# Designs tried in a protein design run: designed miniproteins, single chains. Part 80

Each design is a single chain, and the fold is of that chain. pLDDT is the mean over its residues in the fold that is shown.

## One batch from the design tools (miniprotein)

Design m2789
Fold by ESMFold2-Fast:
Structure m2789 (fold): chain A 67 residues (1-67)
Amino acid sequence: SEEQHRQELERLLQQLGIPLDLSNEELKEIIKKRGFESTYRLALERAGELAALRAALTQLLYEKEQK
């Protein structure tokens, strides 16, 4: 559900050290600057905006933990 995606999004933001009060547009800019725009776009097509933000931020967290 959208509520579950929002809760998971907040959890990902906390793990990444990103402020919870950022807009979706500000989050998209972070995703773009970190090189995950294509991951975001693919997920948006299939599952909507909150799921797309969650997918891209999950990938960003994974890459951060690899280095």
Scores: mean pLDDT 78

Design m2790
Fold by ESMFold2-Fast:
Structure m2790 (fold): chain A 68 residues (1-68)
Amino acid sequence: MRAEADRLLADATEQLKALVKQRDIAASEALIRETMGRLRKLVSGDEAAAYVKQMNDAVQETQAQLLA
């Protein structure tokens, strides 16, 4: 269900940004894996991959801001 997957991604991305700001790499990796598993149950593999990329992009942007 697209709306459910969109909400899951938004919630996971917000939590992931907080973990990245705390520099908790292990928890960040665990959250990505858990979210990917949940997304695979809600959407096709191609859509799940796109959602994971959006989440990874948010992590990279947050890390770039912290390194400044």
Scores: mean pLDDT 75

Design m2791
Fold by ESMFold2-Fast:
Structure m2791 (fold): chain A 96 residues (1-96)
Amino acid sequence: SRGDILAEIHELLNEMAAIIRALARRENAPGKDIAMMEASLTALGMQSHFFSEEQLKEVLGLVRDALARLKQARSFAEAQRIVDDLVRQVNKIARS
């Protein structure tokens, strides 16, 4: 169902946030950069409430891919690139 897909997206986004926080703590990343990344994930989660079921299926695939890449990320900078790429791809779906 649409609700099940949305719930899974939120769970995966929360897992991404936890990984990002762990990388940020390890590298003593600037608070502003952490805040911007967290804001991006929060905005993506909120935006998902307005998506159709077909759009949510596409977003779920993108979030799963991003999380898999994030689990292999070696630096906070790499994590930032992964999140930025995800946001760009989701915004493209939102405009379709």
Scores: mean pLDDT 89

Design m2792
Fold by ESMFold2-Fast:
Structure m2792 (fold): chain A 90 residues (1-90)
Amino acid sequence: MFSEEEKKEFLKLLYGPLTESKPEELAKLLAKAEKEKDEFVFEKFETFLEGLRSLPEIPPEIRRFLEEVLELAKKLGNKYTIEKLTELLS
């Protein structure tokens, strides 16, 4: 189960300034959520991805951030994150 501090950090990583982005921390939190079956993290991540899909084009800064998260997810074996980001970035 994610703590309130981990939930706040997760939302910061998704919606905060990209200059404060930590792709490794987002990848680790998503890997933890996959192991723990954390519905809050999955719901918020799905909402974030749907927001990006509603745009005509993903902003290049966000695309680069998510490509870094995808590469880290591949190293961690995080199947959920790999699937979701591959679908978005294709």
Scores: mean pLDDT 77

Design m2793
Fold by ESMFold2-Fast:
Structure m2793 (fold): chain A 79 residues (1-79)
Amino acid sequence: SHLQGGINSAQGGITALRNGNTQGALSSLQDGLTSAQLGGDQSAVRYLQQGIDAVRNGDTDTGIRYAQQGIDSLQQQLS
């Protein structure tokens, strides 16, 4: 499903951020955002966009926090 795809991509983005792979993280978080849009989760779209913006501004910790909130939203939609 698009929601499950979004969870997997956003989780991959968090893992990449924790490993110092900023470019890989941005790619994975963007894939997660696209999947959230296709799945119709507007809250996840907002959180993942904020996460991407934080990472682009060099704020990795804020980026991880927003990406986790996006994952939480996607998981709630699956429940």
Scores: mean pLDDT 90

Design m2794
Fold by ESMFold2-Fast:
Structure m2794 (fold): chain A 94 residues (1-94)
Amino acid sequence: SMEDLNKELEKIKEEAEKEFLRALLEAIRQGWSLEELRARLDEIREKALKEVEKALEKYNVPEEKKKEILDEFRKEMERAIESALAYHEALRAA
């Protein structure tokens, strides 16, 4: 059902957000460069997008709607990555 799909997408998003936070904290703790943090966040994003794609296929979402959901999810992930990088840079400058 669409309700079950929405719950699965929300879980994927929550897990990705937790992984972003873990990566940011580890980057600060270990003294990672912005490039190293970016690479890790990109890996988390790719994994989350693949999980979204699988969920959309599982629930037989039409192609046009799949594109819309994936584009929106990608934009949210990009915003989260930029926020994490800005925070990391600010903390290292302090």
Scores: mean pLDDT 86

Design m2795
Fold by ESMFold2-Fast:
Structure m2795 (fold): chain A 72 residues (1-72)
Amino acid sequence: MYKLTEEEREQMKAHLRELARKMGVTVSDALIDQAVDETAEKYMTPDMTLNQKLSLAEGVFDSRVSRGITGP
């Protein structure tokens, strides 16, 4: 089980907020936190590069947005 550092969490959250802005979607901070947590729990390994971690987070976020999970 991979445990995110606070620095990694904030980098991933910032990246997903910018992705949401570029996609023109409004998302809650809770959804961003959930996407980061899902990525860390199900897909991340300690040996991944930052770019690989961000790409996984983008995939999880895009999947959630595509299912209409953008807010409360």
Scores: mean pLDDT 75

Design m2796
Fold by ESMFold2-Fast:
Structure m2796 (fold): chain A 86 residues (1-86)
Amino acid sequence: MSYLERMRERLEEMVREARRLLEEAKKSDDRAFKEKALLEIEIMLGLALIVRGVAKIIGDEELAEEADRAVEELERIRRELEEMLK
């Protein structure tokens, strides 16, 4: 398995974990848990943005498309969690 294939796997893992955190946050009334989940998702979003930037610089269109999808999904999850904290 190449390094690039592992980077794609890590993006998919981050999106799965973010979705899990969002679903747990929806079931919880613990504000501290929701705030921690939001921070973790923001870190994941930062990492996905870095991967997207690197992919565009090196010209890996598949990795860039995968990273774009991860960024869009993570931003959606972040917005839903932010709304829960208002």
Scores: mean pLDDT 84

Design m2797
Fold by ESMFold2-Fast:
Structure m2797 (fold): chain A 100 residues (1-100)
Amino acid sequence: SLDAPDPALAEEEAERAWELYKQGDIPGAVGHIIRAASYGKTPRLELFVKIMAGDVYEKQGDLESAIKYYQEALRLAESLGDKKTAEELKKKIEKLKKKL
């Protein structure tokens, strides 16, 4: 069902989204990111999916959506104690806010 967590499907969808993102298929990447998020309820996979969503929106020039997803990713990185990812996200958020 739609509400059942499936970490394996979440990982496959996130990987597919990353491949499409690298190829420039932004609409395809976004679709797979949304599916990954619906399957994966592990905080680490959710962090990865939110970073990818932010990257996709940033590439499209939708800076407001990119900032939103990066801020959600930052909260997850901080809750996980992932200091390196948190610092990278803080720098990216600050840089994007200066472009608004």
Scores: mean pLDDT 79

Design m2798
Fold by ESMFold2-Fast:
Structure m2798 (fold): chain A 63 residues (1-63)
Amino acid sequence: MKTPAELFRETAKLIYEAYKKGLISKEKANEYFARLQEAVDAGDLEALREIYEEIKKDIEKNK
């Protein structure tokens, strides 16, 4: 991930794939997408990175 746009795309893809693989619930996936959209709307790159790290942790926990 080299740019904010790439980080956004990778985070969105990670959430979707985790949901499709059953690693997170539909409710949790919707929560992550809502938070991701809020971070983008606010221009909050730090929040975007926090969401990315949180979803990575959830994936690791649910493997």
Scores: mean pLDDT 78

Design m2799
Fold by ESMFold2-Fast:
Structure m2799 (fold): chain A 89 residues (1-89)
Amino acid sequence: KLEQGREAALRALQIVMDSAPDAEHRRAVAEALLPPVTAVSQSETEEQLIESLRRLREAIREVADRGLVSPEAAQEAIRLLEEAIREIE
């Protein structure tokens, strides 16, 4: 269960990063998303993992709202994180 959540977070990060149009946008996305992704990686309990995945989901919404990534990629990443949260709960 912990590994599934971590895998979902890395895949969500990849989807969002790949949708950024240039290196400058990718850097801004990385700055916003790497802290919550690191929290997911450092999660030792299911509760910590769920909370970290929720934080990553909100961070992805924020970078999408800022126009840094494609709305479609952000929505797919959020869907993946929501599925992982539901599976762990």
Scores: mean pLDDT 81

Design m2800
Fold by ESMFold2-Fast:
Structure m2800 (fold): chain A 100 residues (1-100)
Amino acid sequence: MLKSFGLAFLDFLLKALETPGNEEVLLEDFIKYLRENSSEAKNMTDEQLEEGIKGAVDSGFLEVRTDPKDPSKRLLSLTEEGRKVVDGVKKVLELEKKTK
């Protein structure tokens, strides 16, 4: 089911955080997920998708770093502030699913 860019972005981050110890993902896998699950992202260039991700990094919600095992690859992770925001949204979604 195709989602908006923001919903696909959030869904991927929620899934990544549901597995204990799986706090980092390949940036390339994240971009692929966005394109496969968002009609908006499917029509965006790689540069436009990276600018959207950069906005989240600049806002302090995400961190991107070079993979120490392969310098050609980048790893995406949530900051402590990003984890708080995602946990807050997860709680709101849980409440909406349980409301009447």
Scores: mean pLDDT 69

Design m2801
Fold by ESMFold2-Fast:
Structure m2801 (fold): chain A 63 residues (1-63)
Amino acid sequence: DIYELLIKYTELLSEENYPLEELNEEAKKRHELMKNMTPEERKEYVEKLVEEIKKYLEEYENK
């Protein structure tokens, strides 16, 4: 489930004491970007992002 993966990623970043201020700023920018997209473009964008996150997590786990 895509949302479960995103939640896990967010929790992992939180556990690493990632700067919440930077996360909020990036989230705001991405939200504004997605707000101007069509639902189909938004879905494609999210799917691509999830694929990148999965690859990042797999590489991180193999280190």
Scores: mean pLDDT 64

Design m2802
Fold by ESMFold2-Fast:
Structure m2802 (fold): chain A 98 residues (1-98)
Amino acid sequence: MPTTAKEFTALIKKGNFVEVYVLPNENAQLKDAQGSPIKGTVANVTDYGAFIQVNSLSIRTIKKGQYVAVKLAGKYTAKGKVVNVTDRGFGVQFLELL
């Protein structure tokens, strides 16, 4: 079972579907998420993070420095921080499991 952000990246794979929840702050848990989840697809995975592709409308709600919860297909959820935003998606660095 993953216990660290690095172990979570071993479970997440390119092409996986994820649900992304915007969190109000760094201390927030999944229960504190506001609004509906943003549906995304994992485009790339790094040692401590991933690039998640989302539709152009959804990307307008994501900003660099935001905290998010990334839920992988009903199994695992990780808290992360948005490190970059493009017109195609966003990069997230995973911090902890939720």
Scores: mean pLDDT 77

Design m2803
Fold by ESMFold2-Fast:
Structure m2803 (fold): chain A 57 residues (1-57)
Amino acid sequence: MSLEERVEETRRRVAAGMARYAKEVLGLDDEEAAAFGERVGSAFADVERWVLENSSL
């Protein structure tokens, strides 16, 4: 699995999970929840990319 595929998988999974959290816990509507999930997913993907670029992986 490539580094890019791994980072993109993390982004997708975190975005989906956080969108659900935003709907169920924060009470956001579908559009706001999706935007929240994408923002958090992108932030997590950036951190994972940094770790992979600065490690022996």
Scores: mean pLDDT 80

Design m2804
Fold by ESMFold2-Fast:
Structure m2804 (fold): chain A 73 residues (1-73)
Amino acid sequence: MKYILSITVPLEHKEELKEYLEKKNIPFEVKEDEKLARFLIEADSKEEAEEIAEEIKKELPFVLEVSIQPKPN
């Protein structure tokens, strides 16, 4: 089962998270509004999604929200 990791940051910090993910070669989609950027990352397991989320939170202090949900088939 695949999982979707969703990470929300202030729009002003969008480029910092984007650069981090690109440096780590992690593919992502980003959705933006006037104040927030939400990054969507697919992981092959819940453990992989949790590991990615913890590393991002450890290195980037501006993370507002993290959610991990199973991807429906």
Scores: mean pLDDT 83

Design m2805
Fold by ESMFold2-Fast:
Structure m2805 (fold): chain A 83 residues (1-83)
Amino acid sequence: SVFNNLVLMQQYNDQQRNTLDTFIDQIKNMLNQGYSLSEIAQKLNISVQTVRNYLALDNQRKQALTMSTEEQLKAAKEQVKKK
């Protein structure tokens, strides 16, 4: 059913985010130690492009959280004015 599909999609998304957060934390720790992107990719057994993608996703998630809070407040205020 549509309901069951929605629940499965949410569970899958949560698992993917937890795995992503683990990789991002490992990448950041290695960067702080002075490792290059190529060395990090070698240690994690992933491509350099994947390392770059994970760092880009982390930056997007941080921006989205900050902007989401500000934009949600603005949207709520405008929605009250519309009524």
Scores: mean pLDDT 67

Design m2806
Fold by ESMFold2-Fast:
Structure m2806 (fold): chain A 76 residues (1-76)
Amino acid sequence: MAEEAREAGEKAVEEGDLERAREIARNAQSASEHFQAQGEKLNSPTLLALAEELREAAREIEEAIRRYEKEQKDRE
C-alpha cells in the first residue's frame, strides 16, 4: 500500500499531473490517520507500522511536488 502510493505519486509528478500527485498524497495521509487511530484502539503494531509507512509516502510525494514546482518556476 505505502510503496504503491509513493510510486504512483512520484509517477504522477514525473508526468506533470500535480493534481493527481496531491490527491494520492492526501489519500495516503488520510489512510495513515485512519490506521493510526485503529492501531491505537486495537493496540496493533502492524496497523501502527502501516500508518507510519503511509505518512512517509505522503511526505515523499509532497517533496517531489515541491521539487517539480521549483523546476517549473526556474524555467520561467
Scores: mean pLDDT 82

Design m2807
Fold by ESMFold2-Fast:
Formats: sequence, structure tokens, C-alpha cells
Structure m2807 (fold): chain A 68 residues (1-68)
Amino acid sequence: MKEEWRREAEESLRAAEELYKEVLENPENYATQSAAMLLAATARWLAEKSGEAEEIAERAEELYRRIK
């Protein structure tokens, strides 16, 4: 279970990082910005739930703040 939460956190963070690149290229695309923020928040939540992925949680929180 915890390993599944960690993998899902990693996947969500990768998706958020990919969308963040699109946000930088098209800052007026608020749909992409909202999706990136949601994925980053989800990655942080999943990482915290895993109990062993604090580094992923920190990276997700930092990304969320950069998008916002």
C-alpha cells in the first residue's frame, strides 16, 4: 500500500512538472495552470500518506508555490 502511494505521488509530480512547462510557455492558459496545481497538490498528499516520501512532498509543495 505505501509503495503504491509513493508511485502515485511520483506519477502525479511528473505530470505536474510536465504541465508546469506548458504553464511557462502559455501563462494565459488557466486550465493548464489549474491542472498543474491540482496534480502538485495531489502528489504532496499522496507522498504524505505514504509516510516515506517526504522529498517528493517537499518538491510537490515547492512546485505548487511556483505555479501559484
Scores: mean pLDDT 81

Design m2808
Fold by ESMFold2-Fast:
Structure m2808 (fold): chain A 89 residues (1-89)
Amino acid sequence: MGLYQRLVQGQQNLDRANQLIQQARQSTDPEERKRLLQQAGDSLDKASPYISFDARSKATAEYGLEEGEKAGEEKRKEVQDLSQQLKSQ
C-alpha cells in the first residue's frame, strides 16, 4: 500500500508540475510566472521518489501509469532551468 500510494502521488505531482509549467509559460505576469514555477519545482521534488524508482517499469504496466522516468527527468530539468532564471532576477 505505501509504495503504491507513493507511486500514485509521484505521478500526480508530475502531472501537476506539467500543468504549472504550461501555465507559467502562458503567463504574461512575471510575479504569477515566478509563483507558478516555484510550485512546479515543489511538485517535482515530491515526484522525485517516483521518478527515480527502479521497479517503475513493472509498476507503470501493472498500475496503468505511463513511462515516468524520462518524462520526470525532462520536466525536472525544465523546471530547474526556469527556477534558476527566477533566482537570477
Scores: mean pLDDT 63

Design m2809
Fold by ESMFold2-Fast:
Structure m2809 (fold): chain A 73 residues (1-73)
Amino acid sequence: EELKKRRNREFEEAQRFLDYLLKKGIITEEEYKELRHPDLNIETLEAWLQSKYGIPREELEKLRAEFEKERAA
C-alpha cells in the first residue's frame, strides 16, 4: 500500500520533471516519449540524464530546484 503510493508519487514527480525538461529544450520529443513510462522515477531519470548528456549531479540538483520554484509559482 505505502510502496504503491510512493511509486505513484515518484512517477508523477518524474513525469512533471520530464515535462519541464522538454519545455526547456534539454531533452528531445523522442526522448520524452521513450522515458514516459509507469516505472519512471526521479532517480532513474537523473541517472539517464547523466549517462546521455553528461549532466553532473550538481547541475541536476540546480535543474530540480528551478523546476520546484517554477512549479510552486
Scores: mean pLDDT 75

Design m2810
Fold by ESMFold2-Fast:
Structure m2810 (fold): chain A 110 residues (1-110)
Amino acid sequence: MSQQELLDELVRRASEAFENKDYERLKEVLEEIRERLPVETAAAILLHFAFRAAENKDYESLELVVELLAELAEEEPSEFVRRVLGLLAQLAEQLGLEDLAARLRALLEG
């Protein structure tokens, strides 16, 4: 399988799991992404899901995405992951999710 074919397959599987609220399958696919692709790929996919959850006012899914990104930031700290956390903190503030915004800001300072 080419790198592009692998990426397309994993993104499709992650998107299907997220849309079906199959969070166990989503975690499994994200783990496979982390093993085979740069950390930035997993972070970008999670950022996309966060914006989709926010647009749909699905704050339960948004909270889950933030938890997955926090775990990713702790295991594989990168400037890109930090920027994604910053974008989500701004999004949470704009949505009036004060507790989530404060938690994301704390992660950026640690």
Scores: mean pLDDT 82

Design m2811
Fold by ESMFold2-Fast:
Structure m2811 (fold): chain A 81 residues (1-81)
Amino acid sequence: MSEKEKMLKALDSLLAEIDRLKALAEEKGDAASVAELDRLRAQVEEIKARVEAGELSIEEAKKELDRVMNEALRVGHRIDA
């Protein structure tokens, strides 16, 4: 598997995790977390599109993936509070 294919799989996994957190936030009536997760999902879709188009290096994509993962983790932590 290429580094690009590995990155695209990681981005797809992050999209699935964001969708799971969004469902949990919706069940709890946490509209603010739902809105933030929608924004993060849109960012992941943009990163994925740029990686697929070859407009973003794998190293840049890793940095963006880590950033969005950390933001999603913070939202998840607030939902569990």
Scores: mean pLDDT 86

Design m2812
Fold by ESMFold2-Fast:
Structure m2812 (fold): chain A 125 residues (1-125)
Amino acid sequence: MSPEEKALELLRAVLGRLESEEDAEALLDRVLSLQGDEVALERLREAREMFAAFAETVSGPRKIFLQGQVHRLDGAILAIRGDYAGAAEHFRRAAELYSQVPSPSAREQAEYMRLIAERLEELAA
């Protein structure tokens, strides 16, 4: 299994296969349900470091996409810790990075991250 595949499987094991715009509320519910779960936090940190390390080995749109994955995981970690404002900032940064990648899947992920950020901003207010 590649480092990216392993990082993605860790992400999915913790957050589920909630990977599109229609899953935004379900992902938020899942993240909030993990508050106080140190095992979940450790797995997300492991996935985050794997994406960050792999981003250093690549360039161009691939690097930008992996940097988006890092911010997505930083956002999830902060939301689980109850820092909704910090989480929203990271999800917005992930959306910006994904929007720079010229692929349909990256565009869908950018829209998904914006929806998550908006819901977290509502919780922070």
Scores: mean pLDDT 84

Design m2813
Fold by ESMFold2-Fast:
Parts: structure tokens; C-alpha cells; sequence
Structure m2813 (fold): chain A 60 residues (1-60)
């Protein structure tokens, strides 16, 4: 189902997003606290967008 594809994409992208954000944060000279905040904000944002996408698919 499309919902299963969206959930699978989220699970596949989440660790890659964390890795990318941590690497980029280090390259930018961010503190560990700043990096953790950015990583959490990005993952929370991705989760929120994924939830909206699933809801729209359930209403279709």
C-alpha cells in the first residue's frame, strides 16, 4: 500500500538524515548541544510531515 511505502521511506531516511545533519553540523563548527537540537528538530519535522502524508492517504 502507499501508506506502507511512506512508512518504509521514513524508516530508511531517518538514520540517513541523522548522519547527514551530524556530519554537516560538525563541518559547520556547531557545538554538540547545537547539533543534537538540529538533529532532533529535523527528525521531528520529518515525522510530522510523514504523519500528515499518511493522514491524507487514509482520507483518499
Amino acid sequence: SKIEEVKKRFEEVKPKLREWARKRGREKGLSDEQIEKVVNDLVDGLEALTDVHIKLLEES
Scores: mean pLDDT 83

Design m2814
Fold by ESMFold2-Fast:
Structure m2814 (fold): chain A 70 residues (1-70)
Amino acid sequence: GSAMLKELFEKRKRELAVGLARLFAESLGADEIEVELVGDDRAVAIARVGDEVYEITIDLKNLTVTVRKL
C-alpha cells in the first residue's frame, strides 16, 4: 500500500481507540468524560460516575480494556 493508505489506517486506529474509550465510559453511566489519545493504539478516558472517578484504558495493540477506580 501507499504511504497515504498507511496514514489512513493509523488515523482509523486512533479513532477506534478514542471511540471505544468513550463508549465504555458512557456504558458506566458517566456524567463527565474526558478522553486522551496516548500514542497510536491506546486511549485513556477519565469518567465521573456520581462521586466516583474511573480511568479506562483501551489498548488496541494488546486488545485489552483496563478499568481503575481513582
Scores: mean pLDDT 80

Design m2815
Fold by ESMFold2-Fast:
Structure m2815 (fold): chain A 75 residues (1-75)
Amino acid sequence: MKKKALELAKEIQKQLDTLYNGDKESQLQAAANLDKLFPEFLSLLDEVSREELPEKVQKLLDAAAAGREAAREIA
């Protein structure tokens, strides 16, 4: 489980970077990818309290939620 959560966290971070710095087509693709990856990431973290997560992961969750809202406006 931990390896899969770390891989998803890295992928989400990559998609967030694209969403912030990419062109419009790349941003649309990143938004779609975040919509798929974010629920999977949350599912893997259901067994872990938010307070036990590293600060970097907590910020990633907040950023992913914001990115998902941006994706919703594009879709």
Scores: mean pLDDT 68

Design m2816
Fold by ESMFold2-Fast:
Structure m2816 (fold): chain A 71 residues (1-71)
Amino acid sequence: GPSVEQFLERMEQVLSPETVATIREKLAQLSPEQQQALSRHGMHLLEQGVPPEEVAETLLRMIDQILRLQA
C-alpha cells in the first residue's frame, strides 16, 4: 500500500539495497493492515530524527515479535 512504498523508498535513499530487501521480505509476512501500521511507525521515527539504521533494527525486531505472537 502507499505507506509501505513511501517508507521503503525513503529507506532506499540511505540504506543498502540488501537491508531494504530484508525489511520488504519481513513486512510481506504480515497482514496488509500490520504492514501499513509498521511503515507509518517507521516514517514517524525518521521524522523524529531516529537514525535509519536504528529504525530498520527496531522494525525488524517488532516484526519478529509479531510473527512469534501469531504462531
Scores: mean pLDDT 85

Design m2817
Fold by ESMFold2-Fast:
Structure m2817 (fold): chain A 98 residues (1-98)
Amino acid sequence: SIKEQRDKDVEAFAKNIDAELSFYESRMTPETAKELKELLKEAPIVKLATKASFVVTDLVKAHALLESAVKLDPSKYQSIHETFLSKLKTILSKHGVS
């Protein structure tokens, strides 16, 4: 199932999360990291993908999952993806990450 594939994709990258999390945290303030975590929790597809807490490194993964969801059902996910991408770009730009 699509949910099973999403869960596997999230879990596969979570295993290397410490090194990547350190990379992102070095480029972000605690405030920016909090905003990113809140954004991830607001995306319905992210809530369905995992039972674990998302970390900053999962943000890129969440974007890829949303892109895949738009391909599956654009009527349901296109608006969510566009809103998420817009907010993501704003938060990353605010901290000098392009």
Scores: mean pLDDT 54

Design m2818
Fold by ESMFold2-Fast:
Structure m2818 (fold): chain A 73 residues (1-73)
Amino acid sequence: MELVELIEKRVLEVAPSLSDEGRAELNRVAVEAGKMVAEGASPEEVAEFLRRKAEESKDPRVAEVLREMAEEV
């Protein structure tokens, strides 16, 4: 599976379980990760980015989702 497709699929799967604010945060992070992939970032670089964003998140559910995505990329 393409890395961008994996990110998009995961966002769609979890979106209904998030608040409006959490969904907006996840979408912002997903867009940034997608840009990294388009610019040639490795799966390891994307995983590190997602882990960093999870640590910075103030929403525990968004942080959990981002950590899970980092483990799958």
Scores: mean pLDDT 80

Design m2819
Fold by ESMFold2-Fast:
Structure m2819 (fold): chain A 86 residues (1-86)
Amino acid sequence: MEERMAELGALYRAASAEQQAAFNAGLAVLQAAVSAAADASTEELVAAFEAGVAALVAALEAAGLTEAAALARELGAEALAALRAA
């Protein structure tokens, strides 16, 4: 997970200003979704996180950041699996 987070950060730094803006917008949607569900049930938190990850992936794909989108999907799946295992 941490190595792929570092790789995602490297992809962000290599991206254009427009692509970085799309990345930041996608991350803001994910952060807002998780924050809104922070005091909710585990099922609601999982659903909010899943929706937020889907929004981030869609924003990255729309910006042409296909590699970053694939990596975000993988990291999101691992985080969801960890949440469900608790």
Scores: mean pLDDT 78

Design m2820
Fold by ESMFold2-Fast:
Structure m2820 (fold): chain A 55 residues (1-55)
Amino acid sequence: ATHTLTLFVDGQRLDLSLPDMSPEEYARLTRILQESIAAGASKEEVIAAVEAAAA
């Protein structure tokens, strides 16, 4: 199954489809992405991080 992760980067809404993963993996990925956004990560960097985690 896929899960949809909704994030806001520079006021823009990002809806990302994630592969099936454990609740712990989902929580870890979400936390890392939110911390990266808070540190000034771009939309492109956030997308690249999700793609890397899905591989």
Scores: mean pLDDT 76

Design m2821
Fold by ESMFold2-Fast:
Structure m2821 (fold): chain A 85 residues (1-85)
Amino acid sequence: SQEELWRQVDQAEEEVRKLIEEAEEAVRRGDLETARRLVDEASTLVGELALAVHEGQASPEIWERVQRILARVREMADRVDAAIA
């Protein structure tokens, strides 16, 4: 149902937020291995969410929110990559 998809998106967004915060702290400490692992975890979570949303033929509003979560993960991945370089 659309309500179940919204709950999944809300939960995933909160989990991704926590992973990104931990990854940011890891970057500040110079712990790039931990930062990469946390970003990979967030990417896996968002990938699973995107698949569920796609298979569920979710509304454009739900998909837009998933795209915003994905963008946040991509931004953090880019920041980790920049820190490694």
Scores: mean pLDDT 86

Design m2822
Fold by ESMFold2-Fast:
Structure m2822 (fold): chain A 65 residues (1-65)
Amino acid sequence: SEIEELRKQIAELEARRARLEAILSTMEAKGGLTEDDRQSLEAKIAEIDAEIKRLREQLAALEAA
């Protein structure tokens, strides 16, 4: 099912996003986070957020059909 495949992809991306957020928080708490590392991690999170949004829009369109 295309719907099931999209749900699986969204779940995998949400899990990856949560892991990156946890890494960012842990590095921040330890005081070892550089400006470059912060920007790199935030950019990766933003890219994942954009992909989740795209897939959710596709899922909504299929569920509304």
Scores: mean pLDDT 86

Design m2823
Fold by ESMFold2-Fast:
Structure m2823 (fold): chain A 68 residues (1-68)
Amino acid sequence: SFDEELDKLTEKYIEEMKKTGIPLDEAIRRLARDALRLAVEHGLDPRYVTEKLIEAKKKLEEEYKKLQ
């Protein structure tokens, strides 16, 4: 469930970059904040969640490069 919700958040912020043109740094910050809140709701260790956030950040960076 956490992985599915994180994937949805990642897709949401990719779409926001495409639709509204929010900067990459802003998209990353919003994703990290929402993902950490989600981790707390699911009772997950933030250290575990850090690995998933690094992966999600790379996806945002890759999609941002395609928009240039």
Scores: mean pLDDT 80

